# Designed miniproteins, single chains, continued (2), part 90

Each design is a single chain, and the fold is of that chain. pLDDT is the mean over its residues in the fold that is shown.

## One batch from the design tools (miniprotein)

Design m7115
Fold by ESMFold2-Fast:
Structure m7115 (fold): chain A 75 residues (1-75)
Amino acid sequence: SRLEQVLELVQRFEEEAQRLLEELKEAGDEEGARQILELATETSRQIAEMVRANAPIEEVERVVEEAIERMREIA
């Protein structure tokens, strides 16, 4: 179902964010960690809005992929 696809995308996004946060914490990069937390918070907010608006799953997937790429650039 669409809901299951959204939940899988959210889980993938959260797992990547957590992995990168742990890497930055081990490196002592507080600024990088702050930027990832801000991006993760904003992305979660955007996804919730898209789900409420019945946006296509392809749009949600694009937002998740773009956010993951941006988080990787920070780390």
Scores: mean pLDDT 84

Design m7116
Fold by ESMFold2-Fast:
Structure m7116 (fold): chain A 86 residues (1-86)
Amino acid sequence: GYSRGRIFLSAPQPTEEALRAYLAEKAAEAREAGLTGNLVLAEGRSLEETLAEIEALLREAGLEVVERRRLSEDEAVLTVRGPDLP
């Protein structure tokens, strides 16, 4: 697994319900940890479209995206903050 000081998201789950459950779990971990790094994989889709979709779901889960960093054509890192953090 990834470092306990950083929580990483991977590619989307096979269903929207599974993805929402996964993001809810990661939101809870982010609130406890304070700040999370999230690795996003495009999986043959546009990275920009994938980032927009993941950011919308993170926002719905109560997380704020504070930084985006593109690593490659198909990979980026989103740094997110929990809702109760300074």
Scores: mean pLDDT 59

Design m7117
Fold by ESMFold2-Fast:
Structure m7117 (fold): chain A 82 residues (1-82)
Amino acid sequence: GLEKLEEFIKRVVELAKENLSEEEVALLTAILRHILALVKAGKLSVEEGLRAASKYVIQYAEAKGLPELAEKVRELYEEAMK
């Protein structure tokens, strides 16, 4: 259900706080909350929201040269899709 996406976002934001600046965390959180809002509005399924959120964060982490963050986000995505 929606709870899987909410928990995924919470855990990703916690990881981001360990690796990114406060400004980057705020921007990332805004984007992830926008994806959550689209799912709540019925514009995306929970699975589509999880894919969109994970792809965005993984791409951002890879662009910043943070492969360990990208891998941890992949693990959280796989867990959420069970």
Scores: mean pLDDT 88

Design m7118
Fold by ESMFold2-Fast:
Structure m7118 (fold): chain A 110 residues (1-110)
Amino acid sequence: SKEEILKKIKEAIEYSLKLIEDALKKLYPNDPELVAKGTKIFADFAKKALEVVENGIKNNLSIEELEKKLNELVEEAAEKIRKEFDEELAEKLIAGLEQLKQKIIDIYKE
């Protein structure tokens, strides 16, 4: 059902946000500002992605339209990540965003 799809996406988002916060805390135990910045970028992405999904469910958005909107949000978040973090960490964080995007799309297809 549409309600079950939305619930699964919310759970996937919450899980991904917890993983990224915990990973950043382990990598940067003495830099709470950097951890907060990375966590905020992911949280802002997740909030916007959830709004896209909720609107998609209400308006019967195609998978192609959902993917296009989520790709735009990933690129917005990726630009912020590239400005705040070194190249190696930025690549890993952007990969995490793309994994979360793909998980959302896969659940939406159910």
Scores: mean pLDDT 87

Design m7119
Fold by ESMFold2-Fast:
Structure m7119 (fold): chain A 92 residues (1-92)
Amino acid sequence: SLKDELLELLERLAEIFESEGRLQAAASVRTIAEEVAASDDPRGIRTLFATTLQLLQEEYPELAAEVQAALRESDFARAVARFGRIVDRLEA
């Protein structure tokens, strides 16, 4: 499901943050992932996703353009796909 795809991306992002010593950002993402996992509300999940993207922009200001593109994406599946591409690039 799209929720499961988002949860996997959040786990990967938390691991990236931990590997870079961004421990507070990693903890924030893990908390967001727990809230996403516990939610069945699409609006709530969308808000948690936006919070994740804002945190990503704070931690990597150089990604502002890609983050803003994901935030402007009205199709949630496409927004999650954009987020996935950012995560893939950070792991490279």
Scores: mean pLDDT 90

Design m7120
Fold by ESMFold2-Fast:
Formats: sequence, structure tokens, C-alpha cells
Structure m7120 (fold): chain A 67 residues (1-67)
Amino acid sequence: SDKERDERIIEGQRHASQAIEYIKEGKLDKADEYLKKALELLEPNNPSTAKIVKKQYEKAVEEYRKK
């Protein structure tokens, strides 16, 4: 249903936000785990949001590596 899809998108976005927080903490393994969880929920339910999340994650990793 649309509600179940929307809930999966919200959950996926929460995992994505947590992945970015783990990058800021230097916990790259946990960040990768949470990104995978986010994409498992977002890619089948909203591919455009999944692409945005991937770009945000890549940017966060690049900024972390510049430290």
C-alpha cells in the first residue's frame, strides 16, 4: 500500500541520516552498514531518493577524507 511504501521511505531516510552521522564519527564500517540498510528500503520504493542519498553519502565520505 502507499502507506507501507511511505513508511519504508521514511525508515530508509532515517538509516541514511544515521550512516552520515557515523561518517562524521569516523565509524566508516557502521556507516556502510546503515547505507546498505537505507538503500535496501529506498531503491525499490523510491529510486530517485536513493540516488540523492548515495550522492549525500559520497560527499560526506569525501569531506571526511579531506580531514
Scores: mean pLDDT 87

Design m7121
Fold by ESMFold2-Fast:
Structure m7121 (fold): chain A 82 residues (1-82)
Amino acid sequence: MQEELDREVALGVVEITLAVLVADLKNNGSLDPEEAKKLIRKAYELAKEHGIAEEVKRLFRDTAEKYPQLKPVIEEVLKEFE
């Protein structure tokens, strides 16, 4: 049960991270690619620690398709872990 709760919390943190980046992009029209990469990298590391990396990769791909401005940052981070 604790492991299940930890996975749910980790997924929530990833979703919040993506939501913050999307909000920053919408509010400012642009984002700092280095800060965005840092946040996405930390989110993916958390996902790996909790065994939800494949689910988070799908979320990242879906986010990149919906917000093309985030695609280069997401792809660069995912390439670091492949």
Scores: mean pLDDT 80

Design m7122
Fold by ESMFold2-Fast:
Structure m7122 (fold): chain A 59 residues (1-59)
Amino acid sequence: KPLKLTLEEQKKVREALDKVINSTDIEEIKAALEQLPEGLRQIWLDSLTPEEKEAIENT
């Protein structure tokens, strides 16, 4: 299903991804993910590597 995000939503997703890639504080990454809509957060998590997903969920 084609979900069209606003520019602000796209920017928040990108910023959350950049934080995960840079291995910053995982609590901050979790807080950023909580700001995303529920469906978008799940899609974003499914796009992560298993290592990144585990780090976020287990902290």
Scores: mean pLDDT 63

Design m7123
Fold by ESMFold2-Fast:
Structure m7123 (fold): chain A 106 residues (1-106)
Amino acid sequence: SNEELKKRLGLAIELAKVILNEVKNEELKTELQQMIDDAQGLYNSTAEIKEIHVTGFVKELRAFNNQLVEKGEISEEKKEKFDKVLDLIEAGKLDEAQELLDELKS
C-alpha cells in the first residue's frame, strides 16, 4: 500500500540520519545530506510513494554504507547493523526495523 511504502521510506530516512551522525568526512556528509534531502522532499510531497522509490533509496544507502567502510568512517560491524535495518525495511518487518533503529540511536 502507499501508506506502507511511505512508512518504509520514512524508516530509511531515519536510518540515513543515524548514519549521518557517524560520518566525519565533510564530502561524505554533504553526499548523504543530499540523499536525505531528496528522500525527505519526496516523503513530504503529495506524490505517490512507489516501490521503486523505496528500493532505489535502500540501494543507495547500501552503496553508501560500503563506501563508509572502505573510507574507514565506520566499522564492518556497524555497517552490518545498518544493512540489517535495510533488510527489515525491504522484508516489511517495520516494527523490528524501528526497534533496531532505536537501539542504534542509544
Scores: mean pLDDT 90

Design m7124
Fold by ESMFold2-Fast:
Structure m7124 (fold): chain A 71 residues (1-71)
Amino acid sequence: SMEEERKRAEEIVEGATRLGELLARDHGAEAARMALRWAAEQIRKNTPDEEIAEEAVERLERAAEEIEARS
């Protein structure tokens, strides 16, 4: 269902953002950006609902921007 798909996307966004913050701390902002970009590509490929996919990708892009701003 769309509700289950949205919850799954939210969990992936939260996990990827958390991992991205750890990567930025230990390996720099570029490593985090690459990991978040890869996660966004996986969401686009594996999320059938375009609206849910784009919402999740937007959240990952914002996380990447925030990490870059802190570097």
Scores: mean pLDDT 82

Design m7125
Fold by ESMFold2-Fast:
Structure m7125 (fold): chain A 100 residues (1-100)
Amino acid sequence: SFREELERLVERLRNAKSAEEVQEVLEELARLLKREKGWSEEDARLAAGAIALFAEEMLAEGIPVEEIVDMILKAIEEAKSVKELVRLLQELFDKKLAEK
């Protein structure tokens, strides 16, 4: 499922020890977004980068993988464009930090 694949990719980001491993996750995430959302190659790559950055920032704050995945899925479902996705992810990050 989309959720299970996204959770696996976020867990791989948590365990990534090199820029090469991070890049592999970005490429898989872009492919997943193209398949599930029908976005262009360019939009899927931009979205993958934004999602990965959001996930790494949330992981650094000690947020559980399951909660990060829930936030990402909500942002993807609500976003009408990759630009809106980036904005929604930034808003979710700011709100979560304000709650801690």
Scores: mean pLDDT 84

Design m7126
Fold by ESMFold2-Fast:
Structure m7126 (fold): chain A 82 residues (1-82)
Amino acid sequence: MKEEIKRLAKELLLEEGLEEEEAEEAAEKITERLLGLAEELSKLPEEEAKKLVEEAKSNLEGPEKAVELGKKLLDLILEKAL
């Protein structure tokens, strides 16, 4: 799970135009924050956590591939929380 989140976060950062080294370091920090978000979501009722994730997905803006990667990251966070 953690490695998959890091991989997707790195792919998203590379799509945003970061260099390989910077994307690697930023992906590690983002992964830590996303795991913290999953822990906070795990404290909520399942239906509430699902609604928040669906709303976050609908609010994603940007290039099509970045939006797709963001949706995959949110799905993994929800799976980790449940």
Scores: mean pLDDT 78

Design m7127
Fold by ESMFold2-Fast:
Structure m7127 (fold): chain A 68 residues (1-68)
Amino acid sequence: SIEELKKELREKALELGVSEEVIERALRILEDTADSSKAAALLALSGLSKEQMDELKPLLIELSRLLQ
């Protein structure tokens, strides 16, 4: 479900050191635009490595599909 994917994204991003403010902003981008690339770019700008982003990308893509 959307709620379960949001929870998993929040938990993984928090473990990777992303602030809750940035996570909520990324989720708002997904809800408003369904643009997983824009949400990913915001998360990457928060200091995540490529390897850390590769852990989040599948969740961002699936959320964008369900929010379309």
Scores: mean pLDDT 82

Design m7128
Fold by ESMFold2-Fast:
Structure m7128 (fold): chain A 94 residues (1-94)
Amino acid sequence: ETTVTATTDGTTVTVTGEGEYGREAAAHAALAITEYSKVLSIKQEGNTVTVELSEPVSAEEAAEAAVRGLELAGLKVVSVEVDGDVATVTGVPR
């Protein structure tokens, strides 16, 4: 099981991947987020990627990016939860 959590704070999105493919899924999700507007900064620390963009990202957009990240990591998405500024998406292997 792999979980990607994306937290939005205006123009900043913090993506954290947990589980076997967490780092790979978080990296793919962060790349998907970079498509939404101009990238001002990207920082990666372990399984966490922080992306600062020129325009705000909604939690719904972050959830869509997390879904793409998990699917690109070879996982099947089984749950998507959006609560305020936090999107939590879970995938299973195979």
Scores: mean pLDDT 85

Design m7129
Fold by ESMFold2-Fast:
Structure m7129 (fold): chain A 93 residues (1-93)
Amino acid sequence: MEKKIEEAAKEARKKAEEATKDVKDEELKKAIVEYAEYLAAAKTAEELGAEKEKILEYEVEAGVYEIKVATMLAVNPDANAQAAVDKARKAAE
């Protein structure tokens, strides 16, 4: 179970790194990548029937990075960064 969650998180991270190649702000890029990774981990953990506490742990981490990304984009809008966030959310649905 945990191995499958880790594999899904790594795949999401790789796709987020590709989606953020045109994002100039390294901190914003990093935050989007972390957001995508934890979001995928939470989704996969839920689908595999992991313990509720484990799922919540991933969801909390994803939420922290979601707030960071939203705050950074509110201060300095970046269309490429927004597109990368939207792709990460769609992949987790």
Scores: mean pLDDT 84

Design m7130
Fold by ESMFold2-Fast:
Structure m7130 (fold): chain A 94 residues (1-94)
Amino acid sequence: SSDVQTTQIFMQSFRDQVNHIEQMVQNGEISVDEAVRYVQSMMDYILSYSRSMSDDSRQVMISGLRSIRDNTSIPSIQSVIDRTIQQLQSIQSS
């Protein structure tokens, strides 16, 4: 559906942002603490919109976040993403 496609594009953008943040940490441009703050802000943004989305779109968000988490090696960032996944699952309709 168009809402699922829009969510896929949105998650691709977030993946690119997390990849960029990880590169900034690897290059010494930002600290891990700064990276965690940026990722937390992105996760807060995701959560703010998740409640108004369809269950199918929310499932795409969960799958996208799992993919982003699997592509990062920074434990603090993985933890923030995992917490967001748990919150999205709690919002998901039964």
Scores: mean pLDDT 84

Design m7131
Fold by ESMFold2-Fast:
Structure m7131 (fold): chain A 120 residues (1-120)
Amino acid sequence: TMQKLKDLLYKALREMGSKVYEILEEALERGELTEEEYKKVSEEVRDLLIKADEQLQEIYENAKSPEEFRQQGLSVLEQLKGGLVALMSKVSEEAAKALGAKLEEILKRTKEELDRVLKE
């Protein structure tokens, strides 16, 4: 159960990372940011993703139950969503809204998948 929850949370983390870079590349192609700004924002995105990975690993090692791991793991990903959307709002409000919607879809699906594992 714990390993399945971990796999789902890390799948979500990777999907969130993929979506933020897709939207950043689209914004760069539209001329909404410079190559220098793209590099800086990409570094900040990487830092947020690394922090979330470290937090998920710590929670996995210390959670007292699968239910606690699910709750704390989802909290980490919700915080990551907030941080990524805040970074994207510095690029454009349109890009931030688009990213927020995509990340919300990932988190909703992940929550449903985690709940299915806990019922098994």
Scores: mean pLDDT 88

Design m7132
Fold by ESMFold2-Fast:
Structure m7132 (fold): chain A 65 residues (1-65)
Amino acid sequence: SSMQQQQAQQLIEQARQLAQQGKYQEAMRQLVKAGEALGDRELGIENARGLAEAVGIELPEELLK
């Protein structure tokens, strides 16, 4: 629904702000939540993995469950 898309957009915006602050693990958590809001958690995990690879840090293990 459009409401789920708006929630996902808000979570993506939060992830962007966190990444700008160097809070990459928190940004990755917000990306997974955005995917969950869209009903596609795996997409959220893939986006978080992309950020982790881009900045050279590990994806938090708790996000894989």
Scores: mean pLDDT 84

Design m7133
Fold by ESMFold2-Fast:
Structure m7133 (fold): chain A 74 residues (1-74)
Amino acid sequence: MKEVKVTIVIAPDASRAEIARRLREAREKAEKEGLGEKFDEVMPSVEEFYAGVQELLAILGPDAVLRFVHVFEK
């Protein structure tokens, strides 16, 4: 398969630690597909991701669940 989708789902009350855990889980999935290096090159830092999540939740409201999908090519 040439295309691999990595999905990260963030609850509206997610902490920095939860976001770090979700990013780690996504990275492990990418590594199993031979894409760990590419994941490390393109994924934002935990702080950047957390800031983005907080900004989106401020717009969408407290019941919003955020789903981030990144598509990797081998």
Scores: mean pLDDT 73

Design m7134
Fold by ESMFold2-Fast:
Structure m7134 (fold): chain A 96 residues (1-96)
Amino acid sequence: MTPEIEEKLLKLHKEIVEMYEKGADKEKLLEEIEKAKKEMLELAPSEEMKKEIEEDFELLKKAVEEDVEGTIEGLRKAIEAVELREKLLAAGVLPT
């Protein structure tokens, strides 16, 4: 993935988690995911990447529809992993 798409994915994950914690219903979460999908499709440099984005977002929407709680927990873990990596890189720590 490009850094720009990765940054937008992280932002989307944070927004979904925050919305859920503030009491947003499943329908609100799905609307946010759909908006982000459209934005990321415009950034995709190839048809192959567009197809991958479409498939990934459809899986995310299905996960929210079927198990919103488990999906939110997964997103929280993904956010923590990215933020930890960023802190380690900023501190000049080499990967072990």
Scores: mean pLDDT 77

Design m7135
Fold by ESMFold2-Fast:
Structure m7135 (fold): chain A 61 residues (1-61)
Amino acid sequence: PPDAEATRAGGLAGEAAARALGLDDESATKSGVYGAITGGETGDAAAGARAGRQMAERLAA
């Protein structure tokens, strides 16, 4: 079952990381979605946030 708080935290962190790197809205959405899915599935907000940031970093490379 998805953890709503970890989903939200991961999504927000992924989006924020992408925007901080100057990425477009599509990349921000992808980073947010990846963080949200990881957070929701693991129940770990920190894991979701890290996954979202890693996606943003990959898209920035």
Scores: mean pLDDT 82

Design m7136
Fold by ESMFold2-Fast:
Structure m7136 (fold): chain A 87 residues (1-87)
Amino acid sequence: MLIEELIESTMRRAGFTEEQMQEILDLLRELIKRKVSPEDLIIEIAKKMLEAGASIDEVIEFIRGVSAIYGLSDDDLKKIIEKVREL
């Protein structure tokens, strides 16, 4: 799954452990299983990445990549970034 590969790439680049990456991937799989909206899924994953110690710039780059995979508009992308910055 392209989203899983993007998470793994981002987390490895940020220097996270295998256990930390697995926690984020497990959250992603649970959110997909619950059929959470793309916007809510992105926000929940971004929040967990920030809690794990990822930089805001790395999280924004991740949001841009996932938004491209889902085909989100520039307006939707901006709203998601604003919500994540308010966390």
Scores: mean pLDDT 80

Design m7137
Fold by ESMFold2-Fast:
Structure m7137 (fold): chain A 58 residues (1-58)
Amino acid sequence: VDPRLLENARRWRELYAADPDLAVALMSHELGISREEARAALGLPDAELAEWLARHGA
């Protein structure tokens, strides 16, 4: 996975660790997806989250 995509995934992981509800709400709003989908994505390993974010234009 591209190191830049991994860095983006890590930033989302750090936000999720600090404030899970805020991370879910922010990702849902920014990407135009459901909170359920955002929560599922934030539960992925960093490499898979990085690929997911790339596919969703993040």
Scores: mean pLDDT 80

Design m7138
Fold by ESMFold2-Fast:
Parts: structure tokens; C-alpha cells; sequence
Structure m7138 (fold): chain A 77 residues (1-77)
């Protein structure tokens, strides 16, 4: 149902936001620039799949996460 879709979408947003907060707290040397970039690519791929399936808010949250991860990778060049 559309109500179930919306509930799952909102639940996924909360999980993505929590993941972002945890990642922001990690030391700079936790991952290499390449690993941060790989994480960004995976987040973008997942966002595309979620958007295709109607999870628009979760997709937006993952797009923001991917942007953060890419910026983190660039800062570690």
C-alpha cells in the first residue's frame, strides 16, 4: 500500500541520517580517499534504485550522504 511505502521511506531517511552522523564522527584516517569514494558511489547507486521504487525521501537522503562522502574523499587526496 502507499501508506506502507511512505512509512518505509521515512524509516529509511532516519537510518541514513543516523549513518551520516556516525560517519561525520569518524577520524580522518578511518578510510582511504578511495574507500570514501567507493562508499559515495554505492550510496548514489542505492539512491537511484530507491527513487525508481518510489522511495523519494530516502533517495534524497542518500544523495546528500553521497555528496558528503565524495567531499570527504576529495579532502583526503
Amino acid sequence: SMAELKEKDEEMVKKVEEELKQLEALPDDTFSAEEWQQAADLAEALAEKLRENGYYKAAEALEKLAEYLRARAESLL
Scores: mean pLDDT 87

Design m7139
Fold by ESMFold2-Fast:
Structure m7139 (fold): chain A 100 residues (1-100)
Amino acid sequence: ELSLDEILEKIRELEDKLQEKYEEARYGKDPEKAAKEAVKILEELLKLVEENKDKIPKDVLEEIVKRMEEFLKAMEKDKRIPEELKKKAKEILEKLKKIA
């Protein structure tokens, strides 16, 4: 259905939104709300990757996983973010690693 270029564009859009929520969590007035919204974006990214895994090159999947690991590492260091959201993000990352 979706071309590889369309899939990669959607991944980029989700990564950009994730970066925005990361900045809102770090510098904004409501870190918990921003982190909750970031987890929703991670769930959307996982779904997109799962639905299109056969079309996405392995090197691109590995790059996505690496970026998600960096994001999760930043979340784990932030005492303002609930442990439940950190756990959920970690579970999503583990699923992405299994696909890559």
Scores: mean pLDDT 81

Design m7140
Fold by ESMFold2-Fast:
Structure m7140 (fold): chain A 87 residues (1-87)
Amino acid sequence: MMSRAEVERLVRERLAAAPVRSAEEAVALFDGLLAEMRAQGQTDPEAAEHVALMVYLEMARRGMPAEEIARAVARMRERLAAWVAEV
């Protein structure tokens, strides 16, 4: 099982390697992070919610338009609910 520090490291490494420029890229990154967490045995909804928060903060930090951030957040919440139901 991944620790919180390992989850945070994974997110930071992925954000550095593949910059998020759109809501679609943010959702794709989030999906990939959730899939990797599941593969590593991390199925805690709190850990997944923390990943969503980190992606949200990165979109805000990069100055992404508020409407695009809101759209990405709504999609990430839907993906998180589906992911939790699948594990």
Scores: mean pLDDT 81

Design m7141
Fold by ESMFold2-Fast:
Structure m7141 (fold): chain A 56 residues (1-56)
Amino acid sequence: NADAEIARVLGEFLRRGKALVDEVEATGASPEEIQAAADEMGRLYREAKARIEALK
């Protein structure tokens, strides 16, 4: 069921994105840590998009 797999991919993306936001909110987050989190968010988005496109 493609819909169930798409929901799973979106749930994984949301969970991992939330973890990165929580990490940046930690006391002492540096500009380098913020940039690394932004880069990882972009990577996670592209990965999720590719997985969803493959299911269509």
Scores: mean pLDDT 81

Design m7142
Fold by ESMFold2-Fast:
Structure m7142 (fold): chain A 95 residues (1-95)
Amino acid sequence: DAEAARERELERLAREIERLVKEGAPEEEIEEGLRRLAELAGVPPSLLDWILENLDLEEKLAAIGLAIGLALEGKSEEEIRRKLEEALERYRATK
């Protein structure tokens, strides 16, 4: 089942990214992992580029995670972007 294979690959990439973050890997390596993960999950390329260009590393990690969840739920690019902006505003207000 292609769906089950994609889900397993998403989990594998997510664990790899978590390990890279814990090991203090270069930001560029973490961003490459995040790009692959987001693309596999079906996050729109324009939205992914916006995240990678406009956010810091911690925000990128949180934003990609949220975008992946919403993309897997079938949310539109506009809905994902709106939810990301809402979550970032909340995150920045509490940190």
Scores: mean pLDDT 79

Design m7143
Fold by ESMFold2-Fast:
Structure m7143 (fold): chain A 100 residues (1-100)
Amino acid sequence: MLSIEEKLEELLSKLSDEERKKVAEATDKILEKVEEYIKKNNIKISQEKLKELRYLSAVLIVSSLRNDKELEEEALKKIEEVAPELVPIVKEGVEEFKKE
């Protein structure tokens, strides 16, 4: 089984440069919202979990671009395992991306 980082690299290798840029920009925007929520609510989360959440958020954006429902469900389940309190914030960021 590939690590989440290796899975993301494989997924990104199949995207155009323009799509990769969209994934990076959308992921950064989601993580900015997550970091603001963490600060506002005094949530303690490790840097390792934040890094994993970043990779999983990128996978969610890729699933949206590819219209891959199974990949979306797998990524959401893993986010829920890593940081259940942050799932609504990540989902909000992905929905904002889908409306663009």
Scores: mean pLDDT 81

Design m7144
Fold by ESMFold2-Fast:
Structure m7144 (fold): chain A 80 residues (1-80)
Amino acid sequence: SDELQKARILTAAAIRKAGIEFEARRIGAEDDPEIRARLAELDRILAQMRAETDLNRVRRLFDEFNRLAAATERRLAAIK
């Protein structure tokens, strides 16, 4: 069902975001303003995905989420 597919997408997004938050804390970058801004933007996209009723729009938001998540992960790797 579309509801089950949406739930799986939301779960994957939440797990990825939790991993980024964990990594930011692990390397001491949790107070970095660029990292904080990117995490806030990931939360905004995730909230938009939760409110969205069209599965195709959820998938497009998930693509946007994953693009920003990947950029944030690269930034954390560059901070060291």
Scores: mean pLDDT 90

Design m7145
Fold by ESMFold2-Fast:
Structure m7145 (fold): chain A 63 residues (1-63)
Amino acid sequence: MIPRIFLPTPELDEKARRMTPEELRQFLADLLQKQGLPPETVDRIEAALKERLGVTLLEAVRA
């Protein structure tokens, strides 16, 4: 079971293609904070994706 925190939107896909991984991480942290989640949530998601699912943050956002 994987909770959906991000909405797949064309805006996210367009920005992700032009952003570095660090810039994308900062962008997602801002979005998550607006949803009431702490900025550390991005680090937790990235770690969980790598360790449990073997995917990158970019791949998870683009889905």
Scores: mean pLDDT 63

Design m7146
Fold by ESMFold2-Fast:
Parts: C-alpha cells; structure tokens; sequence
Structure m7146 (fold): chain A 94 residues (1-94)
C-alpha cells in the first residue's frame, strides 16, 4: 500500500489543529489555506474545500474521524488516490 499507518497518523495530526481526534470543516479549510498562503498561492474556495471535506466525511456527521481518514488511504479508488496525493503535496510543501 502507498501509505503506512504512521504516515496517515502524521497527516491527520497536522490537520487536527485542536488535537481532539476529529477534523471539522473550519480546521480543514484553515489547514489547506495556511499551506497555500505560505506558498504564496491564493486560497482555494470554501465551496471546493467543503466538497472535498464532504467526500472524506464518510458518515456525514460534519467531522472527519481518524477511521474515515484512514479508509481513504487504504482505498485503491482513483478518486481516493487523488485526494491522498493532494493532501500529501500540500503538507509536504510546508
């Protein structure tokens, strides 16, 4: 598999700003846009980030749990792979 459990845990922790074990929409948007700001790139639209968040939020409860996040990285689906690569690239450029 492309990612280890340790890699998934590290990515989740970087997005989980308050350390509560869940990523809400605000944390997700802030995490992505903070990386983009550091790179000198304009923020992504809230609509785009909300769509991406909704895709990761498998149970629709308004939070991304570690289980849901891990499921994306365990998936071999092309869309899930694109999401993994996007998240990884944004974090690596920090």
Amino acid sequence: KLFTLEDVEKLFQKLDKDGDGRIDRAEFREGFNEVLKELGIEPLSDAFLDELFAYLDRDGDGYITFEEFKAVFESENEIDTAVKLTLYLLELKR
Scores: mean pLDDT 65

Design m7147
Fold by ESMFold2-Fast:
Structure m7147 (fold): chain A 118 residues (1-118)
Amino acid sequence: MEVKAEARLELEDGQPVVVLTADPAAIREARSLPPEHPFRKRVVEALADAYLKALELMLDYLVSQGLITPEEAERLLAEARKRLDEAVASNDIDGLEQAFGDAVVRLRELAERHAAAR
């Protein structure tokens, strides 16, 4: 099976929304396979790339709005990338999803603090 995962930024009612698209059937199949399986590795790599792209889009938007600094964005992206790379090395889909979720929570908290300080 071919694995495709994508991330894009959209505006809904003037609010930025990051849309992450992945094949749920491919993810489910990959979860049922052993970590060393080539198909599971391809799914993990595709998800990691899509998650990293989603974070880049969110960070670029927040920097453009003055809600975080470029230095904060670069540091957060570097930390997230390291955790995603570790999950890819172990073919850990749950670790991959957790690394992305943690990065999104941290990003939201940072943006909210900067907004409140204005």
Scores: mean pLDDT 77

Design m7148
Fold by ESMFold2-Fast:
Structure m7148 (fold): chain A 75 residues (1-75)
Amino acid sequence: MLFDDIGVLSDQGIADGIAKVETDSDVGSGTVVIFSSGTRGDKETLLKAYDALEKGKKSTPEQKKDAKERKEKIE
């Protein structure tokens, strides 16, 4: 599932990297997810990003597992 904004994003400080969107607003091309340690104000954005990563077609099994764990931690 995609969250409200999709776009080309720089890499984030997450050890295993992040699923990404190749083009902004191209709903058929993938997902964008960002994990940021210490980000509380963006809880809903992170939850949507984790959900997108977990359900994303391009996401690796490891990314899906990590996203699920982080979603539970944010709850």
Scores: mean pLDDT 47

